# Designs tried in a protein design run: designed miniproteins, single chains, continued (5). Part 20

Each design is a single chain, and the fold is of that chain. pLDDT is the mean over its residues in the fold that is shown.

## One batch from the design tools (miniprotein)

Design m16671
Fold by ESMFold2-Fast:
Structure m16671 (fold): chain A 88 residues (1-88)
Amino acid sequence: MLYRPDEITAEILREIGLEKETYTWAEIYRGLLLYIIKNNLYVKDPNVPPGTVDVSNTVLGKLLGVSSLNIYDMSDAMQAFASRLTEV
């Protein structure tokens, strides 16, 4: 199944070099993970769980409505995000 991203999601995907009209869910998910890696959003603090990402003041954080997330437990954030995608 193909999805059309909203403008904020399209902006995130453009930053990692993806500019298409439609994407699969897997492509969007991988694109968001690449955005985190490319922008070095990992929290480097021994007092936080491994995989913690600070998305406060980022386009991704604004998109998901969260200030932080964990890359090993993104399922709830991705479910909230799914409502911003239009099936094609």
Scores: mean pLDDT 74

Design m16672
Fold by ESMFold2-Fast:
Structure m16672 (fold): chain A 79 residues (1-79)
Amino acid sequence: MEALEKNGMLGSALSWAYLEVLGVELSEEEKKAGEYVMELVKSTATQEQIDEAIEKFREVATKGGVPQEVIDKVVELVK
């Protein structure tokens, strides 16, 4: 049960970081919500869980043709 909640927050954090790196125009409320989710992930998730989520993101994004520069920037934001 707890693992499912943490996995959901990791997915939300990665989605927010991806949109931020792409320069998608987010409202100040959306930016603050994304920062809050990121803070929760960093305070509650283990480094192993974060690393696993990052590796999965890299695999999916690379197969989807996302530029390596964008992938690296998203990883830096979540790390």
Scores: mean pLDDT 70

Design m16673
Fold by ESMFold2-Fast:
Structure m16673 (fold): chain A 96 residues (1-96)
Amino acid sequence: MSELEIEIEASFVLMQFSIAIQLARRGDYEGAIEGFERAGRRAVELLRSLGLDEAAREVEELTRRAIEAARAGDAEGAIRYAREAAEVLARAVEEA
């Protein structure tokens, strides 16, 4: 995968996390959960393709916690975990 392809995919996944966070903030937990599942899966696939298995596991766990918080109606928890997952993705891609 080229550096440009990695940058494009990472930027798109980060945008998907941002949209899902906005849905959670508005109380659209069903939309937020779908967004977190989609963004998290793509982030994990990208990180694993780069050999960044530790970062992939961290994003997977943080995304799982964001989804659990959203299912419980905890918008603050969902937003916090999703932001942490996005930050792990951004840092891992920059260090690759």
Scores: mean pLDDT 89

Design m16674
Fold by ESMFold2-Fast:
Structure m16674 (fold): chain A 63 residues (1-63)
Amino acid sequence: MEIPDEHLEKEGETLLAYYREEGDEEKVKEVEEALKNKDISTLYRLLLTDAVDRALERREALK
């Protein structure tokens, strides 16, 4: 299901704040660049990567 572009930008800003709190400088730079360039494809990829990372963290907690 597609996220509306305006919601995608807002989610990207939220993701940026999250990565800044975690200190993941590489992901922070990638999100900032995608937001600056209005790169919707990169924002989708970053949001999917975050969802996968969170799923892996939950899996580790269950071990």
Scores: mean pLDDT 71

Design m16675
Fold by ESMFold2-Fast:
Order: sequence, then C-alpha cells, then structure tokens
Structure m16675 (fold): chain A 84 residues (1-84)
Amino acid sequence: MMEELKERALEEARRYAREAAPSEEERERLLRLVEAGDALALEEEALATPDPERRRKLLEAAISLGVRELMEAVERTVEELEKK
C-alpha cells in the first residue's frame, strides 16, 4: 500500500507542476525537477513567482514530493525493524 501512496504523491506533484507551467518548455523543466525529487528547487521557483496561483501550485508540488520522501523514509525504517 505504500507504493500506491507514493505513486499518488508523485502523480499529484506532476499534476501541480504541469498546471504551474506557462509553456511546454517550462512544463518539461518543472517535470524534470519533480522526477529528480528536487522539492527545494520547486520551493525556490514558488518564492520567485509573483503569480499567487502559480506559487500555490509549485508549493503543492514541493509538498507532494516531501510527502513521498517521508513515505520512503518510513518504509525504509519499517524494513530495517522487520529484519531484526
């Protein structure tokens, strides 16, 4: 079930990145950041944008990536505990 939740978080990050992009080239760039798991870069993009809707979508993409990273950390910890 963690795999499904991680996929949902990644899909949400991709969706918000697509919605935040004003052009196809920017869409590809933001999607590359999402695939790289670069939540910090998405946050920096959000802080640099004057558009409140684009800022919100970039922050939501960054948050979704952060949730996915947290899920991966939890999964790794559980696996380590189960191998005792």
Scores: mean pLDDT 80

Design m16676
Fold by ESMFold2-Fast:
Structure m16676 (fold): chain A 91 residues (1-91)
Amino acid sequence: MARVTGRMLGRALAEAATRGAAAARQAARGAVEAIREIARTEGAEAAKEAAEELIKVVREFLAESETLSEEARQAALEGIEEVRRAVKELE
């Protein structure tokens, strides 16, 4: 279920951001790889659905978070753009 996987990936990236920019960047790389795996196993539309849910979860977390460093916040936003780019490259 791509949507459930996307939400879990989004939560993982959000949690990593609370540990700092390096952790957020590592989680973002893992998310991109997971989105590519979904594309290989379930197709491009499933990967897009997972990415959309991931982006929603991360944006909601960033809107509510007050304890993130600017570097960690920026790393999470860059991670969102990496995920968007990965989805666009699937076709």
Scores: mean pLDDT 84

Design m16677
Fold by ESMFold2-Fast:
Structure m16677 (fold): chain A 80 residues (1-80)
Amino acid sequence: MEEMERLLEKVQELYEKAKNAKTLEEIDSIMKELVEVTKEIDRLYKEHADDPEVRELYQKAYDIIDETAKIIGEKIKELE
């Protein structure tokens, strides 16, 4: 599913941005994008819940989202 694969790529980009973020402004921007991408992923999962490929991509996306959120939390603590 091309749409879900694009969202997975976007999540991976946000993960890399989070690791390299040096300011609270960068973190705020990343958080806003992550929330938007997560909503799109959740929508596609609800529409295609019976598709094993979508379920696998959803799990992969959330594994990266969870790790990205953890990095964001650590960066906020470091930069404040």
Scores: mean pLDDT 84

Design m16678
Fold by ESMFold2-Fast:
Structure m16678 (fold): chain A 79 residues (1-79)
Amino acid sequence: DEKKKKEELLERIKKEIDEGKETQEERVNDAINKKKLKESEIKKELEELIDEIIRELKELLGFDEEQVEELRKHLIEKF
């Protein structure tokens, strides 16, 4: 079932994001300090990058709008 496979893929992507977040958290904090960027400015740039990633995943993998919105929300909440 294609729908079931997409749900499994979405859950896997969310898990990989969660596992990667802890490793990247220190790098993000270092970048904020070194570049004197405010957290709000970093979050805006990350949100735009997330939108681009979501658009590509939707186009390449055929995620529906509900799955795209769920993944986008998950990514924004984690970063």
Scores: mean pLDDT 66

Design m16679
Fold by ESMFold2-Fast:
Structure m16679 (fold): chain A 83 residues (1-83)
Amino acid sequence: DPLKKAREAMREAAIAVYDGASDEEIKKLLEKAIEYAKLASSSDTARLIAGAAAEGLEALGVELTPEQKEWVAFANAEVEKNK
């Protein structure tokens, strides 16, 4: 299940941050989450996971692709819904 794998990669990325892993290790886990989310891209949940992972990459200094920027915008719009 690609969606389950995407969630698992996001969880691993969060744990890696708390464990003090290198930026490179965290980037690999976030990129893995994006790849699995792409395979599951038939759902809004997949787009939210991809957006969250892309936002994490941007926070680590990665220049986002136009597709990743769109996913970040989608995720941010969903967060703003309940302001």
Scores: mean pLDDT 78

Design m16680
Fold by ESMFold2-Fast:
Structure m16680 (fold): chain A 78 residues (1-78)
Amino acid sequence: AGKALMAARAAYERAQKNGQPELAKELQRAIKAVEEKDYDKAIKYLKRAYELAQKNGDKETALLVKAAIEAVEEEKKK
């Protein structure tokens, strides 16, 4: 959980600083889902955030979101 939260929070801070409110909103939803250990919802919101980051041309935020997705997927594995 720690790695996923760290990556998702970093992506959220970048989205806020770069003026991307829709991306920030999806990342905030993903952060809450990770904190609640609802990894299926977390992946859903992170995938939406990844699509938004790519559409906005924010490659650095997209990489952070991808890292968060990979970390959440590892937390789902037993």
Scores: mean pLDDT 85

Design m16681
Fold by ESMFold2-Fast:
Structure m16681 (fold): chain A 88 residues (1-88)
Amino acid sequence: MTEEEILFEKIKEAVLNLDSEELSKYLTEYINTLSEEEVKLMINLKEGETHTETLETADGKKVQVSIKITYDKKNKKYIVEVKITPVA
């Protein structure tokens, strides 16, 4: 199993568990494996903007997912922050 395959499995587990901390950690690791050009193709995001989307889980529950991506120019690293909140 490659590092990328291991990382994808961890992301999948974090999504299934609705674990915003682990999802933030593993998405940060994943985005930093991509080239700067690939990141720009995948995310048409302005640095520091927050994108919010409502997703339905298998149990019919709705969750709100907020994603914020920032770039650290000094360390040439992307930071991904994910917040998952249940919708009533």
Scores: mean pLDDT 68

Design m16682
Fold by ESMFold2-Fast:
Order: C-alpha cells, then sequence, then structure tokens
Structure m16682 (fold): chain A 68 residues (1-68)
C-alpha cells in the first residue's frame, strides 16, 4: 500500500539522516517510492477498466486511491 511504501521510505530516509549521505541517494529513494506508487495506480486503473458496473469501478478506484 502507499501508506506502507511511505512509511518504509520515511524510515529509510530517517536511517540515513545522521550519516554523510550524498543528495543523490535521497533522490533515488524518493524516485523509487514514486515509481512504486505509480505502478499501484496503474494496476488499479487496469482493474477499474475491466469492471462491468459503475459502482464496481468506483469501489476499485476508491480502494486504489486509499492504497496509493
Amino acid sequence: SARELAERGAAEIRALRGKPVEPSEAARYAAEALREIGDALDRGIAAAASAKTSEERLAIITETLRAA
């Protein structure tokens, strides 16, 4: 989930906060987290596109946004 991804990313950044870390490493972690969120959104969009009813589609979209 996006919450889990955000917490994991935040924990990794916090673990590096006390160390001499190149700015590129923090940017790398942020980019990876954003890519994972994007992948989750893409999967949700594909699932919503295959839904047969508007209510089913809204439920999938709502859960995808809640997870992202």
Scores: mean pLDDT 68

Design m16683
Fold by ESMFold2-Fast:
Structure m16683 (fold): chain A 95 residues (1-95)
Amino acid sequence: VEEKLKEFEEIAEEAIEVAKKEGLEELAELIKKLKDLVIKMVKTGDTSEEVVKEIEELKEKILKLLEEKKPSKEVQEAVKRLLEKLEELLNFLGL
């Protein structure tokens, strides 16, 4: 679990950095909230419907912002990698 969580954290930090570099502060904040929530979930073992729903809501907000802002390919690829790693981590946790 720790290795998967570390990979997720590193990819999330990269996504935050590229978003900030392009002035996408709102996107960076949403990714940070997603990162913090996932870390808390893994460390506490809280896989309640409430936490899962909050993760899904953050994913939807991130995707909507990408559609609205149409950022660079670098930002789009960073977010794609982040969401793929999130799915890997959730599957590893049986979610």
Scores: mean pLDDT 82

Design m16684
Fold by ESMFold2-Fast:
Structure m16684 (fold): chain A 72 residues (1-72)
Amino acid sequence: SSEAEELARARAELERLRAEAEATMDKLGVSPEQRAAVLARIDRAEALLAAGRISLDQARTLVELLKLEAEA
């Protein structure tokens, strides 16, 4: 697979995690501060990846960590 395909897959995963996090937080009625913190972490990872400021390997690690955190 191309590097571009791997980037697209990582970005799609981050987008899915963001949507899932929003839906879960809406149902649980979490604080505005907690909601903002979770979304900011996901948005930061996406921005860094899009800007080429982190490697694909680092992006994959961040996606995996956020995925585990969202499931917890």
Scores: mean pLDDT 71

Design m16685
Fold by ESMFold2-Fast:
Structure m16685 (fold): chain A 91 residues (1-91)
Amino acid sequence: SESLEELRRRVEELRRRMEGKEPEEQRRLAREFLEELLRRRVERELGLDPEKEPEKFEKAVEEALEKHKEQMEEIVEEYLEALEREKKARE
């Protein structure tokens, strides 16, 4: 139910939060953002309410994070490389 326009705004907000931060902090912020997206996806796809079934929800999130950990780290590194390229192009 989250629109592409809402996702675009959230990605732009992440970009602003990462501005002027060290690479390690940028990786942390990007991972937290992806984890939040994954949690919302688990809630929607499995129909789990984190308030009503917290243990079942957290277990499903943990399983999803473990399953997608390699892809998430790849996305984080690609995003940071894209930001670094843009920064150098502006210099």
Scores: mean pLDDT 79

Design m16686
Fold by ESMFold2-Fast:
Structure m16686 (fold): chain A 79 residues (1-79)
Amino acid sequence: MDEELREEVARVGQEAAAATPSPAPITVEVSVEDGVLRIDVAADGRGLSPEELRAALAAAQAVRDRVIEHAKSLGVEVE
């Protein structure tokens, strides 16, 4: 795996998380396993109301979709 591509995808993920409004912190982790780029995006749901939880999950999904689209645009295989 090209480490420069992994680093770029990780940077884009962190920027997307920072730019996406969410009632809970969004965490983005990008790793390489068996030559495939693994993207994990999560929101901390502790203490949230059902409406806030839906918003946090929607924000995390939007961040993940953006990161995956960027990785695919670079020709990187994503899991």
Scores: mean pLDDT 77

Design m16687
Fold by ESMFold2-Fast:
Structure m16687 (fold): chain A 103 residues (1-103)
Amino acid sequence: MEEAEKLFGKGLEAYAKGDLESAIKYLEEAAKLYEKELGKDSFKTAETKFALGVVYYEAGDKEKAIEYLEEAIRGLEAAYKRNPSPEIRETLELAKELLEKLK
């Protein structure tokens, strides 16, 4: 998982610098790797898709933001059912709150 973690970190770093284009690129690559290795319903895959939803929202791409948030919510709900944790629940609640604001 070293490659996916590095890409996720690079995505967050680009986002912190205001480079939304690079943030999207790195986070999309990270999400694909996490999904391939851990499955679409893993917490890491869903967390990365939540980050993509946030970045697309800030980039002004509401349609892509909604798409990624809906995927993140599905994955977070599946992850929470397997392993109920406060972290997964909090991320799920944040994703749902943001999605409602976009609709």
Scores: mean pLDDT 88

Design m16688
Fold by ESMFold2-Fast:
Structure m16688 (fold): chain A 94 residues (1-94)
Amino acid sequence: GETVYVNVLRALNDTLIFIMGEKASEIVVVPIEGELTPEDVAEALKYYEEKTGKKIEKVIVSDEPVFLSEETKKLLDEIFGHEVEIVVAEKVVP
């Protein structure tokens, strides 16, 4: 499976989810209006998988509460059909 790096940028009324792969110089950016939810995270990661054709195994994330929730972990397991490892890191880059 692939490792992806997920950063969250809050700007004005928008939250941007940045997803980066190990090999790709391209970044998938998903804009979210309002509060960031577990479902938004799951959908953004699924969108990355569909665009790249790669299966996500590990997600490296910042210390955001949404990434640490059991609801987010459960949704990822359900959407991908396997356990997805979530790792919190100080620096979220390849």
Scores: mean pLDDT 73

Design m16689
Fold by ESMFold2-Fast:
Structure m16689 (fold): chain A 104 residues (1-104)
Amino acid sequence: MTLRVSLDVTRTYRGRTLRFSFEVEVRAGESATAVAELTELPEPVAGVTRLVIEVEGERYEFVSDSAEAYAAMQAVLAEHGLSFEFSGFRLGEGGPLTVTVSAS
């Protein structure tokens, strides 16, 4: 089975608004890696994390504080047998964010 997974995140951290996104296809029992460019948005927006996940054509949107949005994301991923691992990120400097998506 091949799963199509996408993530779009906008969050505020230390007075900066950051956005990143990726789309990848992963097979059950395998991992796929996507590289997303982290962008700092020019207008700071306080206190909100907006997170959109799409899995198997089903869309989930969470708008909350970072802890709540992240917890909701983890619950959706776990229900679909998915996990995300983030690496290579430098906050506020731009550059590549590497995301590894694993399917059980």
Scores: mean pLDDT 70

Design m16690
Fold by ESMFold2-Fast:
Structure m16690 (fold): chain A 86 residues (1-86)
Amino acid sequence: MLPDEEAKKKAEEALERTIEMILRDYGSEEAARLLREAAELYDEALKLLAEDPDNPENREKARELVKRAREKLDEAGRLLQEAEAK
């Protein structure tokens, strides 16, 4: 299995490549911004969990960050679907 840090780096590189493709092909700065913000929220959540996984406050904050990231991914997906349809 790949170390968590390498898996995270590959995910960030894949996301950055996706953001560049969205900007190039769709010109949707809003969708690209939402994907970048989602990546930053996931990164923050992972850092909190890595720092002290047994801390209930860190777990609660990580859950809130993941929820916000998911909402941004859903909005980005919606915008891309609208751009593809028209």
Scores: mean pLDDT 73

Design m16691
Fold by ESMFold2-Fast:
Structure m16691 (fold): chain A 84 residues (1-84)
Amino acid sequence: HMSEELREKVRKEYGEEIDAFSDELVAELRKQVPLTPEEEAAFREAIRDTLIDLLATPGVSLEQAREIAKKIAPTILELVRKRF
C-alpha cells in the first residue's frame, strides 16, 4: 500500500527531473559506446524505472538516487542489450 503511494508521489513530484537525468545518462553513454534507437529507448525506460524505485525507498534523496543510478548505469545497459 505505502510503497505504491510513494511510487505515485515520486512520478508526480520528480517526473521532469527523472526524465532530464535519464536523457543526460543516455547522452553520456553515446560518447563512449554506439547505441541503436531501440537500445536508447529501453535504457532510458530502465533508468527511469530505477530512479522511481530508488526515490520510493524511505530515506533516499534525489541526489542519492542520481548517484546510485549513475553508478549502476553500465550494468543496466548490459541488461538492456541482452534483450536484443
Scores: mean pLDDT 78

Design m16692
Fold by ESMFold2-Fast:
Structure m16692 (fold): chain A 74 residues (1-74)
Amino acid sequence: LRAKLQALRDEALADPRLSEEAKLLLETFLHESEHASPEQARQAADRLLALFRERYPEVVPFVERLVAELEAAL
């Protein structure tokens, strides 16, 4: 899980389509998810997915991949 979250973080930070605000928010969440239980991280990811669909739709594919990885870790 940790290595996959790290790779997702690196991919998102390299994407020029994402705003700095979206990158910072996603990076903060991915960092916190590395230390949270998979269940808690998944619930937080679901909440962020709703926020990103509203304001930063370009980030949605990254958050969906995060949710899939967290569900696989349960």
Scores: mean pLDDT 72

Design m16693
Fold by ESMFold2-Fast:
Structure m16693 (fold): chain A 86 residues (1-86)
Amino acid sequence: MLYEVSYSGATDTGYSERGERYTGKLESYSFVLDEEGRLVSIGEVKLIITDENNEVVAEITLPEGASKEEVLEKIKEAKAAIEAHS
């Protein structure tokens, strides 16, 4: 059998190249485990990035089974959005 486990609520704070404060909140994160508790796949991941005024600057949604390349592309897009917002 496969087990789906979901977590949410992790928060981290970063700064843009210009020193502006941004907060990333992990709204949802899920993963699928086998009967032995081994990771089979990563489910959907949703990350919301807000500025110091709590305005949403970027939203990253990664589909189930997202590749490393897809993750890196979404991070690059979010970074560009943050710098453009600044």
Scores: mean pLDDT 65

Design m16694
Fold by ESMFold2-Fast:
Structure m16694 (fold): chain A 93 residues (1-93)
Amino acid sequence: EEEKLEKLRELFKKAIEAAKTNKEEALKLLKEALDLLEEIFETGSPEVQKEALKLFEEMLEELKKIRPEDSEYLDEILERIKLKLEQRLKELE
């Protein structure tokens, strides 16, 4: 799980750098990060899931600053992820 969090940080940093020069590369990296986040939600502890969500939120905010034209898309992704995590946490007591 810790290894997945480190991988997530790496993917986000790459996505932010790519967003400055290459939209297609940035979106591809963001999708890879989203897929990894989904795996963390399925296999991670509640604490690891919350850390992953916080990292994802921070990185999306940075991406929105670099690419404001994609803000709606990024906000939609974040909303879906938050809803999924909230649902899972409620079932865990």
Scores: mean pLDDT 75

Design m16695
Fold by ESMFold2-Fast:
Structure m16695 (fold): chain A 86 residues (1-86)
Amino acid sequence: TELLEEALERLREAAGALLQGDLEKARKLVDEAAELLKAAGKDEAAEEVRKHGEEAIEAAEKGDYETALEHMRKAIDVAEAALAAA
């Protein structure tokens, strides 16, 4: 659905924000993606995206960008799976 596609785009933008060091924007985009997933009835996916997104931001705050991108990839994978199942 359109909401699931928008959630996935928000997460891709969040990964870009992480790479630019804009952690405030990354957090906002993760929150927006989770709300879109929840609005689409994908409550489990929304919680997993929030969890992986928070782990990504925490890793980036510590300067561990490799781990941050790994967690953000997990969030993206959750959203992609939700879209594929829709």
Scores: mean pLDDT 87

Design m16696
Fold by ESMFold2-Fast:
Structure m16696 (fold): chain A 84 residues (1-84)
Amino acid sequence: MEVNEEFAERLAERLVEEGIATPEQARKIADMLLEHPEVLELSPEEAARKIAEYLGYKGDPSVLVPGAERILRLARELAEELGV
């Protein structure tokens, strides 16, 4: 799966629209997936850990699992829409 700038921009917009992330967090998450597209193949638990590291979150990553599930679902839907 090859992600690009259009994917990153569209994902950041959707994350903000859906109330999942702030604009700053959404850009960091989109950049993470642009640099590390393999994150889309991870479990929600593994993705939550990667997101926590990328955002500099110092708490328990398990609290991010519901957010990671939603991020992965939207990112996968968008990847299918863009054919990447």
Scores: mean pLDDT 78

Design m16697
Fold by ESMFold2-Fast:
Structure m16697 (fold): chain A 81 residues (1-81)
Amino acid sequence: SMSRHIIILDAEQARELLAAPEEEQAEARAAIAEAAARAPVHIVAAGASPEEVAALRELLPEATVLQAPSLEEAIALARQL
């Protein structure tokens, strides 16, 4: 089986992370980098704007950030990864 890490963020969770203090953002980056060292990390941003998705990619460069219009579509996309 292919191992991978899949994280689904809703729009509120994405905004909370982008608005978080630098220390919390640095901890999130470190956690994603550590996970990515073991297996690919995919983040599916449900309902996030293109600007929010771009900001997430800049914040978490070790992850592949994908956009889905809704939580339902994010879950469907995650199933195909």
Scores: mean pLDDT 84

Design m16698
Fold by ESMFold2-Fast:
Structure m16698 (fold): chain A 60 residues (1-60)
Amino acid sequence: EEFQREVDEALVIISAYLASNRDRELADELYKFGLELLEQGKSLDEVTREIIKKAEEIKK
């Protein structure tokens, strides 16, 4: 439902912020990436995993 969607989006924002390690531009990129995955119907667990993976690739 709508409330669950808002909770999932908030958790994606938090995950992106934590993965970015103070980089606001990276946090914004990870947040948008996570939202795209949610729109594709991926679970929150999958979205979180993909955000972490993308952040590690960018830092590498």
Scores: mean pLDDT 72

Design m16699
Fold by ESMFold2-Fast:
Order: sequence, then structure tokens, then C-alpha cells
Structure m16699 (fold): chain A 81 residues (1-81)
Amino acid sequence: SALEEELRKLMEEAERIVKEIEELISQLKDENVKKKLLEVVKTLRERIEEAYKQKDVETLRMEVDLLKMEKLEVEKLLAEQ
């Protein structure tokens, strides 16, 4: 169905962004900052997995957008070190 295809595509995008964020976090020098950011990513991943299980496309899209914003924040932190 169109809904199942959209959910799958959003989940694949979320997984890609999570991997990209984790790679960026690995490049940060401050271990305490790394731990805090990994905890944020873990929380976002859990919310994404729940939205996917509930087949809530709107919530899943919003959570993917929050992942994109988190990636920008991590990129900014990397540029400032």
C-alpha cells in the first residue's frame, strides 16, 4: 500500500540520518558532549520506532525532521571545535 511504502521510506531515511549523526558525534573531542548527544539520538530513535509501529506517518515525518535538526546542531558543534 502507499502508506506502507511511505512508512518504509521514512524509516530508511531515519536510519540513514541516525548513522550520519553517530559518525559526526564520533568526531567530537568532548566525551561528556558525546554521551549527551548519543542519549538525545537514542530518544529520537525510540520515538521513531514507536511512530513506525503505530503506523503514524505524521509523527514519523515530524521525528525525521527533528533528526535533521539534530544533525545540523552536531555539525555546528564540530565546526566550532
Scores: mean pLDDT 89

Design m16700
Fold by ESMFold2-Fast:
Structure m16700 (fold): chain A 79 residues (1-79)
Amino acid sequence: MLVDQGRQLTLQGQDLLDQGRYLDAGRLFEQAGDLYLQAGNYLGAGVSYSMASTAYRRAGDLDRSRRLEDRSRRLFSLV
């Protein structure tokens, strides 16, 4: 359930990213990462937070981008 919800949010975030809606895309990717993390899926969480970081960077939110990139890298170190 949580992994399925995370996957759906990631797909919706990718669609928003393709539309140039960077801030909205970042929020969905971050929510997807949170769901994957709750499910114990560290790889899924890391990928989702990395996507959120990219979206926030394109939106001009460099502080959120850096925070999520650091979190993503830490999660990848656990896989």
Scores: mean pLDDT 87

Design m16701
Fold by ESMFold2-Fast:
Structure m16701 (fold): chain A 70 residues (1-70)
Amino acid sequence: GAEEARRYAREGAEALAAGDRATALGHGGMSANYGKKSDPETAEYAREGGEALMAGDAERALRYLRQAGE
């Protein structure tokens, strides 16, 4: 649900800030999956964060994951 989506986004942002891109990508995906019906805004931010991370833009990914965690 929405709480799980935000929690995964926060944990993903923390992982990315610590340099763990693999954990950040996995948690971002979980956030998008949990949020897709219950919290579409969080899901969209998490999806954008994942896309940024796959494109190599860690700073943009971190901003989106933090936004998803709010």
Scores: mean pLDDT 83

Design m16702
Fold by ESMFold2-Fast:
Structure m16702 (fold): chain A 76 residues (1-76)
Amino acid sequence: ALRAKAAEAEAEAQRYLQQKQDIDDEGAANVARDPEKAEEYNAERQKLSNTYLVKYEQARNEAATARAQLAAAEAA
């Protein structure tokens, strides 16, 4: 169902956004605890954070498409 698809994609987007935030927060905490490894922590954080940002954007776009399809079906 379009409604279920929209809800699933929205939940997926929120999950990826939360994972990105958790990765960014942990990376910052690691740098604060061990500044001598800041370059390694920042490189790892950036790679993981960018991966989840892309997934978040894709899921958000899928949710928007599903919501638009649902709205069109409801209007018909």
Scores: mean pLDDT 82

Design m16703
Fold by ESMFold2-Fast:
Structure m16703 (fold): chain A 71 residues (1-71)
Amino acid sequence: GDADVVEEAYDLVLNGREDEALDLLMRTFGLSREQAERVLDRYFQLLSGGLSRSEAARETAELARLLRKLG
């Protein structure tokens, strides 16, 4: 699902594959690179705030969907 894509993007970043992570988010959610960077930053912020990977991914996927709707 959308949350799984967010977790996959995070794992790509942890492996030094940030451009691939951004491309994945851009392709999956129809985002600009700047929007994909905001989505990724949100996931890191939520994890730092103490959310589980799955909870953070769910909340981050909602942001990605919102950004897609707003253009």
Scores: mean pLDDT 87

Design m16704
Fold by ESMFold2-Fast:
Structure m16704 (fold): chain A 58 residues (1-58)
Amino acid sequence: EEAVLSAKEALENGDYDSAVAIAEALHRLQGRVDEATEIYRAAAEKGSEKAKELLEKL
């Protein structure tokens, strides 16, 4: 929950690298795929190529 809020804050600040890193931790370490997917989608919409690539792997 707190991690999701931190990722949303990073997205609002244009810090897509931090948002994607938090989403990767949610997916990889906690198995929270749905929350990670939403963060990747938001970052990809903002132009993050890394988020786009990670979405395609899901």
Scores: mean pLDDT 78

Design m16705
Fold by ESMFold2-Fast:
Structure m16705 (fold): chain A 87 residues (1-87)
Amino acid sequence: MKEALEKARQALKEGKYDEAVKYANEVIANSTDDELIEEAMILLAEVFLKKGKYDEAIEVARYGLSIFPDSERLKKLLKEAEEKKKK
């Protein structure tokens, strides 16, 4: 699963958002490592923010926070998505 997360990060860096979503979802569905799952959820929220899909970014961040309630990165992404949706 680390390789899939690395592919997701590289795809996001290259602006290949659909590939980033694919690999991040693969990590979330198949990983048993909480750290990798959290990183993949963070990456998914970032991709949806960059695509202007604020509702999807909010949904991913809220779901992630239900699993990782102390994740400061997910809290920050949720706030950013909610603020951008209002504009």
Scores: mean pLDDT 84

